# Designed miniproteins, single chains, continued (3), part 19

Each design is a single chain, and the fold is of that chain. pLDDT is the mean over its residues in the fold that is shown.

## One batch from the design tools (miniprotein)

Design m8629
Fold by ESMFold2-Fast:
Structure m8629 (fold): chain A 59 residues (1-59)
Amino acid sequence: SKIDMLLEELRRELRRNNVPQSVTDELLRQLEQAYRNQDRALYLAVGERIGREVERIAK
């Protein structure tokens, strides 16, 4: 499905930026849940958290 492809791409991005696997798994699970529930507010909140983790490790 399209969501599965997105989750795999995000997993690769987070791992490339040295985000721990446990954190990656938690964030992607939350993003998938938000997508399935059509919860835009949660989807944006999780997306922001993913961005913070990428920035924290990259800097």
Scores: mean pLDDT 79

Design m8630
Fold by ESMFold2-Fast:
Structure m8630 (fold): chain A 73 residues (1-73)
Amino acid sequence: ASEELIEKAKEVLREEAALLGVELPEETLEELATRIATLFELGQAGKMSAEQFYRETTSAFFEALEKARREAE
């Protein structure tokens, strides 16, 4: 995934997590953003449907939120 796409994803993810009252560590943001950017590129290449993309990105995001909450314990 491109670094520009990863940076954009990090910005969006940080804002969304903050709206839910969660602070994601930078390492977690980088991992999540890289995963989402990779899924987006697969979609552009025709290797993933829009439905699969939203399911995978939603799943990855909530998994990151749960992990961050557990780390805060």
Scores: mean pLDDT 77

Design m8631
Fold by ESMFold2-Fast:
Structure m8631 (fold): chain A 80 residues (1-80)
Amino acid sequence: MIKIVIETKKYGRVEVEVDENASVAEAMLKVAEALELSEEVLEKIKELIENNPDIESIKVKDIPKDILELSISNAIESLL
């Protein structure tokens, strides 16, 4: 398990644990659930995943933690 810390300006800070072999897309969805994002925002996240297939193939263990946390935070904030 890898602990991911995400800070967003609108929804605050959340900490989630994901499997090391989880994709970035799986980590993003877990963060969205932990932030209690609306169903509308969750739909936008799924659409972002469909438009960025790389995040389904890249695993969280293969990305530096700082880059992973920043990229997920930026992706979620871009949908707000």
Scores: mean pLDDT 79

Design m8632
Fold by ESMFold2-Fast:
Structure m8632 (fold): chain A 104 residues (1-104)
Amino acid sequence: SRDLVVAQSVLAVAKGAVSYAEILLEKLKKDPSVSEEEIKKLEELVKEAKELVKELEELLKEFEKAVEEGDEEKAKEIKEKMDELVERLSEVLREFEELVRKLR
């Protein structure tokens, strides 16, 4: 299914974005100019992003099963939930980027 390939691609991109945020956070933790309070805020955003990716992985497995079983209605409902998680993840990652940009 085209929708399945798209969903798999979206998850791969999401995982890449979160991995990049984690790498950047580890570098910022080593920067003495960044406060402990700023690091904690970035850590909370990375944690939320990781939790959202895990939820997307679980929903993708359910979506794959619904597509294999020919359950079009269930597949549609799962896709809507995945789209909502992707939107939330985009908001979390945007907030992370904005906070990083405010650091010197």
Scores: mean pLDDT 88

Design m8633
Fold by ESMFold2-Fast:
Structure m8633 (fold): chain A 94 residues (1-94)
Amino acid sequence: SEIEKLLQLLLADPASAPFREPETDPAWLAAIDNPISLSKIEELVRSGKITTVEQAVNYIRHMVAQALIYNEEGSPLRLAAERILELVEQFEAE
């Protein structure tokens, strides 16, 4: 499926590493409303809650937006989030 192609594209890039599993930092979890990880997005696809590429992209963009808001410009996690956004934009352009 196109959703699986998108997820595989992201998971193949090293920039996905900090987003693969749910965050365990209590301070991060306290600061973020409805935290999203790539594993949570995969779960939502398997459960049928995400059925379109557009829905998957929206969840990924939400995950990226959280990282961009709560991490300093130039920090490793912010750079990783910016790379994920580039991959999503490239996928949508294809």
Scores: mean pLDDT 77

Design m8634
Fold by ESMFold2-Fast:
Structure m8634 (fold): chain A 60 residues (1-60)
Amino acid sequence: SSAKERERQAAAAYAAYKINEAGAEVSLELTKKNPAHKPDYERDREAAELNREREEELRA
């Protein structure tokens, strides 16, 4: 892919990271009240980490 396409993909990965990070904060608060939400928190944190790593790879 061209450098411009990689930069666009990196920006999209960063946006997804920020969305998943916000979702993890919500899921964390829910988990404090009910541990049944722990899998949602773990999923959101994993998704955030994957998107952060994807952005780093695309900018490398």
Scores: mean pLDDT 85

Design m8635
Fold by ESMFold2-Fast:
Structure m8635 (fold): chain A 116 residues (1-116)
Amino acid sequence: MTREEVLRRIVEFAEGVVEATRQAIDLAKAGQTDLAAETFRGLARIVRKRAEELASLPETDLVRRAVEGFRKIAELLEKASEAAKAGNTDEAVKYLEEAQRIGEELVRWAREELAR
């Protein structure tokens, strides 16, 4: 896999995470706590799987940064799921907004690296 192909995959996946976390915030605010908790847990599992797929590539600073970012997003999504299950909507939204911010940072960074 080329550097360009790795960066495109990072952008595509990070953009998907940003959109999914946006929808997740709306779901949390709608008060559907059980559905929200299950949705966030499912998203965390998907993000962790993608991080491990990236971690199987040759260990470059680029891969390391992306893996670290996605693992942090997955951790925040797991915390959001636990907060939602406990009925703590404001706390769940806070974790989701932090996950979205990291996703947006990954998109910006990977796009800048692609432009080099």
Scores: mean pLDDT 85

Design m8636
Fold by ESMFold2-Fast:
Structure m8636 (fold): chain A 75 residues (1-75)
Amino acid sequence: MDLETRLAIMLAEAEARYDPDPRRRRIAAAVLELLTDPSLSVREVAERYGVAPAAISRELRRLLETARGVVEAIK
């Protein structure tokens, strides 16, 4: 697993555990599951967690972009 993906997983874990908004924690938990199990689809995880697929896709993209920016900054 690349450093970008590992960092995104750590960020998703922190948000799922510590975000004050229970809806945001649920979205982060869904993204975390998707990042750790590549066999899962956004649709399947969205149905399981009761969140919109668009919310998961947007958060996944945001976390990966944030992680990529951090990785590029240390090179």
Scores: mean pLDDT 82

Design m8637
Fold by ESMFold2-Fast:
Structure m8637 (fold): chain A 88 residues (1-88)
Amino acid sequence: MEREIEELARRAEELAERMTELILENKDKPPEEVARILEERLGEEARELEERAKALYERTEDEEERRRIHEAVAGPFARAAEVYRAAE
């Protein structure tokens, strides 16, 4: 489980970083257009990440591992969302 959670965190950070880059690159566009660009460029990878997180979450009964799985995905995206809010 450890390696799988670490890989999940790495992928989440990479995806969140690319999301932040696209948001900042397109900050002059309407939110709806930015959302479309994110979906077109990163939507497939985001769905893959979500499926991986869900699979790990469902197969563990350890509360600590569940917390780590959640933080692996939520942490990077919460930081990316904060960048977006700050840019408004």
Scores: mean pLDDT 77

Design m8638
Fold by ESMFold2-Fast:
Formats: C-alpha cells, structure tokens, sequence
Structure m8638 (fold): chain A 101 residues (1-101)
C-alpha cells in the first residue's frame, strides 16, 4: 500500500512574518533517524535545551513508527528559522510504505 504519513515538529513560538528555511533533507532509515537524534542532542548549537528536548521526544516517536512499518521509505527534512534572535528548528518526517498492492 502506497501511503504517505507526515510527522511535523514546529517551534513553540509563533512569530508574525516568521519564515522557516529548508536546510536538509535525507532519505532515512530508523537507524539514520536515531543517529540524527543523538547528533542533535550532542551537538545542539543555536537551539534552546527545551527545543532540543521536544525534537528528541518527537524523533523517538517517529523511530517507533518507522520500526512498525518495515520496508517504508522515510524522508527527514530539517527547517531552520529565527525569532527574536533565537534559532528555531522544525522537523518534518514523511513515511512512504512500499509494497503497494
């Protein structure tokens, strides 16, 4: 079944005129997402500790979902923006399940 599921993590702060710029996109496995999660936690520069914790929690949820759907194609997209001099990150995950029909 060819299904697309999108998981999105957005910044807590809604700023009028705020713009998120796409900075990275990966075809990713569950292991790749877990590696990115560890890298984000270890090397989180330019983001707040609370923002990193929220992203980490959402990535944990996403990894579990990917593991349930073996054979799924996964694309992880990272967005970056600024608000009041703070760096804001948002993550989007698209999961495509292979084996349609």
Amino acid sequence: MDKEKTFKVEPKVDAEGFVLQKIASYPATADDIEAYRKELVANASGISESQAAEIKAKLDEIVQEVKKNKGAEVELTVYQGESDGHTILALELKIRIKGKK
Scores: mean pLDDT 55

Design m8639
Fold by ESMFold2-Fast:
Structure m8639 (fold): chain A 59 residues (1-59)
Amino acid sequence: MTDEELVEAIRNALKALKKDGKKSVTIELPASLVTPELRKAIEEAGKEEGIDVKVVATP
């Protein structure tokens, strides 16, 4: 799975949450997958959908 595929999956989830009226979400990802670039891409996807996204790296 590429970082791009992961960002798309998260963006689709954010669209579903927006439809359900959610305003914020915490996304937990394995620390091995969390790069500064991936974190930024996920946060930008949240801004595009109007959702406050917090990314937490799990050990």
Scores: mean pLDDT 78

Design m8640
Fold by ESMFold2-Fast:
Structure m8640 (fold): chain A 89 residues (1-89)
Amino acid sequence: ATRDRVAAALERLAERYEKENLPEVSKILRDGAERVRAGADPAEVLAEVYEKLRSILDPETFERVARDLGREILEAYGPEQDAAMAAAR
């Protein structure tokens, strides 16, 4: 499901930033993933994640993290309708 893919994407990115020694970024992403898994609207959670990241990061770091997040989220929402219908009933 899209919800599971979005949560997994946030968790993967959180692990990456924990390894890059950005634990606050990792925490925000993990908290977001937990909220998505708990039934929160993925779009609302993503908006809140972007706002929290913008509030704690310098502009250059925020742009990098936002780009990485955008890529992971596009991949999570990603397959065309026909491909999704063929691959997952």
Scores: mean pLDDT 77

Design m8641
Fold by ESMFold2-Fast:
Structure m8641 (fold): chain A 87 residues (1-87)
Amino acid sequence: AEEKIKQVKTAFVQAIEKESGKTYDLKDTNEDLIKQVGTDLKLSKASQAALEAALKEANTQIEANNPAGASAILSKAVKDAIAEAKA
């Protein structure tokens, strides 16, 4: 459980740092990270909800022993959210 939580959070932080160019603390909760990213990038409530849904789906992929799938889901969700904020 703890290892899976770390895998999902690490993939999420790596995705947001890569796409935003900003640094985030891995020790923050997923909820706090989404709130910080939402504030920093002026994400809509819909984009923030999409990131939360992507985290749940990524957790399902990690539980299925598919970390590559989890990373792909998170990377796409973060990229889509940032693109929406720039539009």
Scores: mean pLDDT 76

Design m8642
Fold by ESMFold2-Fast:
Structure m8642 (fold): chain A 71 residues (1-71)
Amino acid sequence: MKNTDSGADAIVFKDGTVLRSLQEFIDYLKKLLESSDSEEITLEFADGTKITMSKESAEGLIKYLEEVLNS
């Protein structure tokens, strides 16, 4: 992976995953929800930041982001 132009708007995870669009973020959240065996999902960022949210909160976030994207 070669990034010569990475702005603050790109979401970079600890595993090296880079999300550059709202649609990619939505797809990533959906994948985490489908693959998670727990009631919570955790996002681990490249800078060491961790965000844990319930599946209900994540589903609400996905719905909100989809409405923004489709407006």
Scores: mean pLDDT 74

Design m8643
Fold by ESMFold2-Fast:
Structure m8643 (fold): chain A 80 residues (1-80)
Amino acid sequence: ELTPVQQVLVDEAIAMSRAVQEAVDAGKSEEEIRKILDEHLANLEARLKAVGASPEEIARAVADFRQAADQLLTWAKAQR
């Protein structure tokens, strides 16, 4: 079964992907999608701290999610 840290990562990955898909379907601007991604990254860091993730785990997760956010934004721009 997933650890609390792994559960946060899975939940936030699903939430971020869904939010971007919904924003694209709704015709939201690149600026609005960037804001959604920034809010999800901030929420990820806060939730990881709340479940007791180490500084190294938080840093790696944030870096991985920033890369995923960049890919999602690139994908969203292609849907315009």
Scores: mean pLDDT 85

Design m8644
Fold by ESMFold2-Fast:
Structure m8644 (fold): chain A 77 residues (1-77)
Amino acid sequence: QEEIEEAILWTALNLLKAAYDTILWLKPYMSEEEFKKELENLLKGVEGLAERFRQRGYDDMAEEAEKLAEEVKKAIE
């Protein structure tokens, strides 16, 4: 069961990474306000997932999620 959960959580993290890349790719097709809103929504998801990884002891996944969160924060600024 835990192995399946770990795989699902890795998949969730990879989907959030793909969402970030997609938002960056779509940047020329959206306003600055829309771009920031999309990144803010993504950041919430990434930070929530990172916290869950830490609580479950999935430190490697937590580090990857935390790195993504910092990258998203820099893109918003």
Scores: mean pLDDT 84

Design m8645
Fold by ESMFold2-Fast:
Structure m8645 (fold): chain A 73 residues (1-73)
Amino acid sequence: SLEEKLEELKKKIRDLVVQTVADSLIRIGDVLDEGIKAKLSKEELDKRMAEVNKELVAQIKKTDAEIEKLLSE
């Protein structure tokens, strides 16, 4: 039914968003931990975090595109 399809779609979108957020937090944590353990300067750590920010923006855009695909089905 349409109602069953809507509930399945809601679940898929929610799970996708939750996973994207969780993966992003893990990535940030890993890069910070690696940088601190490597005793990077603040300037070097800031550069790594800027690259991580670019990766996170790209990942959010990919998640948005997947949501668009789900909504078009």
Scores: mean pLDDT 83

Design m8646
Fold by ESMFold2-Fast:
Structure m8646 (fold): chain A 99 residues (1-99)
Amino acid sequence: MKEEKAERLRKAADEAIKLFQEAYESPDGGKALNEATRLLFEAASELNDPEVIELMRKAAEALGKAVQAKDSPNGKEIYEKALEEARKLFDEAIEKVKE
């Protein structure tokens, strides 16, 4: 059912956001960053919609780059903006799955 796929994507997105936040807050965030990427990749691999896959990829890329920039002078603003963008992209991907 479309609803089950949407729920699975929602859970993966929520868990990935938590892991990206752990990576951002941790001095050694590499493990959390890799786990977040793996969870999103696994969720995306169950989809046959290239638009949904691309939205999830963009969200993961934005968050990953922001985590890598966390030690820059504007690291906090970069991360907060990336988090807002990623949430919007995840919501758009989930909505497309429901269609």
Scores: mean pLDDT 79

Design m8647
Fold by ESMFold2-Fast:
Structure m8647 (fold): chain A 86 residues (1-86)
Amino acid sequence: EKEKYEEYLKKFEEQAGELRRHMLQMKKGDVDESSKNAQEQLSKMKKYLKKILSSKVITPEEKEALQELFKQLEQDFAKVVAEAKA
């Protein structure tokens, strides 16, 4: 069932790419709209991650890896928000 994990990872990485795009726009000074869009993207990713974590075909190690990736994205977003407001 490695193919299912690879499908989840690919979609999660695509969503992470969209989040990073919004964070880049915040760094360029488009803070208000891009911050809102980034928060919506994080919320969407969190819901998708919960769906993956409920799957019986994904290993505990793979679930932990995806949770760590999401945690890192949340931390990166928080740093960008702090920099934009400082």
Scores: mean pLDDT 81

Design m8648
Fold by ESMFold2-Fast:
Formats: C-alpha cells, structure tokens, sequence
Structure m8648 (fold): chain A 91 residues (1-91)
C-alpha cells in the first residue's frame, strides 16, 4: 500500500465521517466520529500509525452499536445523505 493509496482511502473515509457527523444528534456518536476523523489525520501525518490504527478499529467496533440509529437518521434525511453519497461514490 502506497502513501497515495492510503491518502485516497483516508480522504474517502473523512468525507463519509463528515456526512455522518451532520446527521447525528447524539453527542457520544458525534464524539466518536470526530475522534475517528482526527485519528485518520494523524495516520496520514505519520504520527503513531500503528497505535492510531488500533484505536480507529476499536472506535469502528463501538460505532457498530450506533448503526441502527445512524440508519434511521439517514432515512430521515434521505436527500442530504443521497447527495453526499453520490458525490463520494462518483469519485
């Protein structure tokens, strides 16, 4: 995996996280998503990549418990989410 490939994957992830942050009103879910965004930025900057990757995986597992709530929020805001997802997918 090259630095360019890693950066492209992280950029896609950051766009998705930003879209999800806009939909979530739950503070705990928002804090976890913001932490994931910061961890991705740290990994891209070469700061403790192994430790930050492990923490990112832990947060991803914790967010799986919020997936039903996220899915309901996505359904409640279909036009906003659809527009953002189309933009991400078109890349």
Amino acid sequence: ETAEEKAAEAATGLKLLDALLSLIEDKEAQEKLEEMKKLVEKILNGEDPEENTKRLEELAKELEKYLPELREKIKANPEEVTALLKEIAAK
Scores: mean pLDDT 67

Design m8649
Fold by ESMFold2-Fast:
Structure m8649 (fold): chain A 65 residues (1-65)
Amino acid sequence: MEEEREIEELKRKLEERIRRALDAGRISVSQATAFRLRLIGDELDAKSLEEFKKRVEEIERELDA
């Protein structure tokens, strides 16, 4: 239950970051959709909370580039 809460919090924060980047014109709608699909795939593929956390950090770095 606590791990599920942390996963939901990480997803919420990344979605907010994607939304802000889209609203600021830093990424296109297509790029936002691609990042969201990648997040879904990373959640399904991750075998642990720490692995999912690292995958989220990778997406965040790409958003900030």
Scores: mean pLDDT 80

Design m8650
Fold by ESMFold2-Fast:
Structure m8650 (fold): chain A 98 residues (1-98)
Amino acid sequence: DLVEELKKLGADKVFEVEEATEEKLKEVEKEVDELVKEYLATEPDTLKILVVVAKRLTEEGKEVTLVSSRRAGPAGRPLSESEKALIAIERKAAEAIE
C-alpha cells in the first residue's frame, strides 16, 4: 500500500484524493496550506513532510496516480536528513506509478 509505505518513509501527513477533480485538488491544497501554517506557528524549527496522493481517470479511462510533496519548516536550514526522507518518498511514489 503506497500510503502506508510513504508514512514508513517519514511522511508526517499523507492526503489521499480518489477521483481527483480540480475542485478536490484545490480543497486538498487549502488543507495542506492550513496545516503548513499551523506547523510554522507551533513548530517553526521542525521540518514536516506532507504528501498528496491523487488518483484520476484519463479521457481513455486509464487510472493515473499523481504524487506531490510539500515541506513545512525553517527556510535556509540544512535539510539533509529530511531531504533524504523526501527523496525516498518520491522514489517510492515513482515506482508505484510505473
Scores: mean pLDDT 69

Design m8651
Fold by ESMFold2-Fast:
Structure m8651 (fold): chain A 80 residues (1-80)
Amino acid sequence: SKEEVIQELARLVRRFEDAETPEEMKKVLDEIVELFKKNPLISKEAGIAVLRHIQHLAEERGWDEVVEYAKKKIEELEKE
């Protein structure tokens, strides 16, 4: 259901915010991207908006590695 998808997305965003290592942050990003690819209820535009939000959060925290990783995931999603 749409409600279950929104709940799972919210949980993944919280896991991203709570991540303590670049490896954990990248794992959560991969799970978010996988959720978008497997769920047609999430529009491409909405998916990109969430990833842009994550990119900005990483930029505010000075997590350059995560910023570049998020940019790559955005480009991959945009090509679909």
Scores: mean pLDDT 78

Design m8652
Fold by ESMFold2-Fast:
Structure m8652 (fold): chain A 56 residues (1-56)
Amino acid sequence: SERKRVEEIIQKELLKHVEDEGGSPDDATVSALITRAVDRTINDKARSRELVESLK
């Protein structure tokens, strides 16, 4: 579910960027969007209990 959520956020942000800016984002912008999507997913979830357990 986490992976699907990240992928959906990335797709939505890419589509919005194309509509708002009138062009495809460059590699740097795509990389930034991916990082932001991952961070947002982690932050919203306050991380899963499984990930916390795997770190111990």
Scores: mean pLDDT 66

Design m8653
Fold by ESMFold2-Fast:
Structure m8653 (fold): chain A 80 residues (1-80)
Amino acid sequence: SPVDAAIAALRAVVDTIKAQLRAGEPVELDGVVPASWSDEQRTLYADFVRAVVEAAETLPVEEALARIDALFAETVERLR
């Protein structure tokens, strides 16, 4: 489903960011949104990305990882 595809895309972003944080690397995101996404999915993605970047830049690594996991769970519930 389009929702499951959006959740899979968010999970891939989370996995990438968590790997970068654990490695002590800068957080890098493509900023590309799939053309198939709805306006609601685009808004949720944009809000998610902003919150994740803020957490990664402002929090210690372990706290950032926990915040990112919470943001992912919250965004998944909003997409369903």
Scores: mean pLDDT 76

Design m8654
Fold by ESMFold2-Fast:
Structure m8654 (fold): chain A 74 residues (1-74)
Amino acid sequence: ALAEPSAERLARQQEVNRFANEVYEERSALTPDTPEAREENNLIAAEAGRLFYEELAAGLPPEEARARALARIE
């Protein structure tokens, strides 16, 4: 069986997934509906999620971690 992560780790992963989805949806609303734009938005959303996870893992509160992740994807 796979090792089950702690409740805190699961909650963090769920927040990361939610944030990445929000970034994707926000960018998709502002970009043309082309395969190229969808690919770019997916990559940016994945990077935003990764950075958000790093900031949360460093002990930052979600609001600050979110702001820092957004600043770092540019």
Scores: mean pLDDT 78

Design m8655
Fold by ESMFold2-Fast:
Parts: sequence; structure tokens; C-alpha cells
Structure m8655 (fold): chain A 70 residues (1-70)
Amino acid sequence: EELFDRLVDTAVEILSDAVNLVATKNELRRAIAAGDVEKATELQKQIDELNKRLDELSTEADRLAAEMAS
């Protein structure tokens, strides 16, 4: 069943990006504590990109789950 496989793949990507988001937020906290403005700015951009991808993946997961329920 392709819909189930796509949902599982989407969930794996969400988990991977969520783990990366947590790691990047921890690095941002360390950069801020160290006064490394350049690194903090770069990490904030990465966090913004990860949040955007997670929003898109969450929307796709909701769509796939709704299709499976139909």
C-alpha cells in the first residue's frame, strides 16, 4: 500500500529533522553563551529552514493520514 509507505517515509523524515532541530538549538544556545554572533546567526537560519521543512512534512503527513482514513 503506497499511502502507508509514504506516511512511514514522511514520519521518518519528520523524526530525522526533529532530531536535527534539537541538536541545532543546543548548538545555538552554546554559540549565544560563547558570544559567537556569526555562528548564532548561521544556526538560527538553519533552525528557520528546519521549522519550514517540518511544517511542510507535517502538512503532508496529515494529508496522507486523511487519504488513508477515507
Scores: mean pLDDT 84

Design m8656
Fold by ESMFold2-Fast:
Structure m8656 (fold): chain A 68 residues (1-68)
Amino acid sequence: MSTEEKELKLLAEAYALIRRLSKVQSEEEVIATVTAFVEEKAAELGLSPEQKAALIEMARAMARGIMA
């Protein structure tokens, strides 16, 4: 699997998680949970610290957009 495919799949899973949690948790709780999820998955996939940081920021932006 390419790096781009790994990143896209991780973001898709983060989006699905945000959509489920947004119905039952506050924005702060959703952001905390999705950040932890992305950190764990990025480490499992062997992504660089820079790639992980970028994906965390994208996931946080998605959570804020969905919860707005």
Scores: mean pLDDT 81

Design m8657
Fold by ESMFold2-Fast:
Formats: sequence, structure tokens, C-alpha cells
Structure m8657 (fold): chain A 75 residues (1-75)
Amino acid sequence: MAATVRAHGDAIVRAIREDGPEAGLKELQAFADALPPELRYSAEQLGKNIAELAKEDPELAVGAVRLSTDALLAA
């Protein structure tokens, strides 16, 4: 559901900003676990890239999460 996807995106953003990249990765894993199995691989790959980005630039990682959430909602 679109609202659920956005809520997970917001939780990941909050975790990265307030608690750091490791907390963001935990929220992202919870989101991936909530997805159907066929979408988990794509979510895992995206999460790995976002986690690496968050280590260097948390705000850029936040932008990537938002862009990815919007793309998923548009599909």
C-alpha cells in the first residue's frame, strides 16, 4: 500500500538522520521483510547502496530514499 511504503521511507530517513547509518539499515531491513519475496532482492540492493551513501553523506542518502520511495509509488 502506498501509505505504508511512504511510512517506511520516512522511518528510514528519520533513523539515518537521528541515529545514523546502522539504524537506517535496520529500518530498511524491516521494510524489505514487509515486501513480497520477489521485491526483496531489489530492496536489498538499493538498501546496500543507500547505506554506503549514508556513511559519507546522510542528507544525500535521505534524498535517495525519497527518490526510491516516489519511484516505487509511481510504479
Scores: mean pLDDT 70

Design m8658
Fold by ESMFold2-Fast:
Structure m8658 (fold): chain A 80 residues (1-80)
Amino acid sequence: MEVEERLRKVAEKLAESDPELREKILQAGEELIKNAENVEKVLEESKLTMEALLSIATEDRETASKKAREMTEKGKEILE
């Protein structure tokens, strides 16, 4: 999945300095994918968010981790 591929690239960038942050980002992405697998709009939005996270991760890792958390919460809210 594109979201998973983008999330993995972000995690790989961040893993160079913080392996625990990598795990948190992967967990957030997996939670969103699992919860949103039947929600088309959430999948589309998460894809765009992952692309933004990948872009930001090269310059601002703190913002990237915050966006990953927000994405997970949004996915859960839509499914609830």
Scores: mean pLDDT 58

Design m8659
Fold by ESMFold2-Fast:
Structure m8659 (fold): chain A 94 residues (1-94)
Amino acid sequence: SAVERARELAEELARAAREGDGEAVRRKLQELEELIRELVERGDFETAAEALEIVADTLREHAEEIARALGLSVQQVLDAADRARGLAEKLKKE
């Protein structure tokens, strides 16, 4: 399922962040964005919302490691998590 794929990608992202592999972190974020975009384009808003919640939770849980791997501030990663959560809530109302 797309939700299982999102969980898989999120786990791979968390691993890459712990290893300090910024290229792998960027790649996994891109793959998650592509998955969510495809779900939204086909009108699967409920599944897209679930995937965004997985992204938000992963960004929040691993904010320091992701920030370090990408050369961002922790606050920038937390802001991205909040945006993902907000988008998930909006999609649930579609």
Scores: mean pLDDT 89

Design m8660
Fold by ESMFold2-Fast:
Structure m8660 (fold): chain A 83 residues (1-83)
Amino acid sequence: SAAQEAAMAAAYEAGIAEGKKKLYELYSGNRPPLDSSLPLSPEEREARGKAEAEKLRAQADAAVPTSLEEALALYYQAGVAEA
């Protein structure tokens, strides 16, 4: 439904906003990114974030018929990952 689509879009946008806020706070504190495995370039981090976001959105779309709550949580996580 249009209401479900709007809710999923809102969850995704909220995730992006939260991710950007956390990233801004981290860089304002002059702290390196929290990646203990490898220091990634900004371009590599963006590419990984987009790939993870696409994966999470696909999982969210698959979850919609079973659980809207799970789909909304996955859309939020996708937004955070893309940020």
Scores: mean pLDDT 73

Design m8661
Fold by ESMFold2-Fast:
Structure m8661 (fold): chain A 75 residues (1-75)
Amino acid sequence: SAEAEAKAAEGRRAFEAGDFETAVRHYEEALRLDPDYEEARRGLIAAYRALIRFGPESRREAARRKLAELEASLA
């Protein structure tokens, strides 16, 4: 949907700005609107990977858990 596409675009902009937490939020909203939106799923995976690599230590464990759940849902 156009709304899901707009949310994915906001997620991409946040990701490019290094705001990975905001990117996660926008990509999750895009997937809530369109659960089959592959581009948003890929963006969310990339954003969680970035949080694990570059985010604060307090968020890394939660991000790893969320990434594992998301990857399992794609199997």
Scores: mean pLDDT 84

Design m8662
Fold by ESMFold2-Fast:
Structure m8662 (fold): chain A 97 residues (1-97)
Amino acid sequence: GEEAKKRAEEAKEKAEGEVGKLAGEAAIHAAEGAVGEEGEEAAKEAAEGAERAAEAAKKGDAAKAAGGAIAAIGGGVGAAIAARKAGNEEAARIALE
């Protein structure tokens, strides 16, 4: 969790514009709601999506920035599913905020 959260926070800080910031926020929540190895993997995927969104936004590539944001949100969903499988409904809610 700690590494994925740090990567997500750095991606959000480097992000310009709302799409990159949204992706960073989604990845931070995915990391905070991550439970077990499956949750940690999903949070890492979310952080990678946020990093791609931030880089694409700086280059003016709106389609790639949106793709990165979708990947970050998808990672949050993955983290929520992993948390629910572990019986942790509160972590699932955190992952989806």
Scores: mean pLDDT 84

Design m8663
Fold by ESMFold2-Fast:
Structure m8663 (fold): chain A 59 residues (1-59)
Amino acid sequence: SPAQAAEDAILAEHRRQSAAIQAEGKRSGDYMGAMIQQLRLLADTTDRLLAVRQAARAA
C-alpha cells in the first residue's frame, strides 16, 4: 500500500540518519550528544510514522 511504502521509506531514512549520528559521535567523542540526537531522531520518526498511519486510516 502507499502507506506501507511511506513507512518503509521513513524507516530507511531513520536508519541512515541514525548511522550518521553514531559515526559523528565516534569522530567527535561526544557520545552523550550523539545519544541525545538519537532520542530526538526517534521522536521525530515516531511522529512521522503516526502521521502516515493516521492519514491511511482517514482514507
Scores: mean pLDDT 88

Design m8664
Fold by ESMFold2-Fast:
Structure m8664 (fold): chain A 59 residues (1-59)
Amino acid sequence: MSPEELFQAGKEAESKQDYFGAAEAYGNLIIRFPESPYRAEAEVKAKEMGKKARELFPE
């Protein structure tokens, strides 16, 4: 996947309220493409989506 594809996947997951999937997509973008122009926004969104996922799917 390209950084654009990962960012799109994250946004699609957000629209489905799949916060865990969204956090994973944004996290993968940061890990695989740290110098991408999408990285800064993906970092913010990964943090927000990860928090939402933990609140909705606590262990």
Scores: mean pLDDT 77

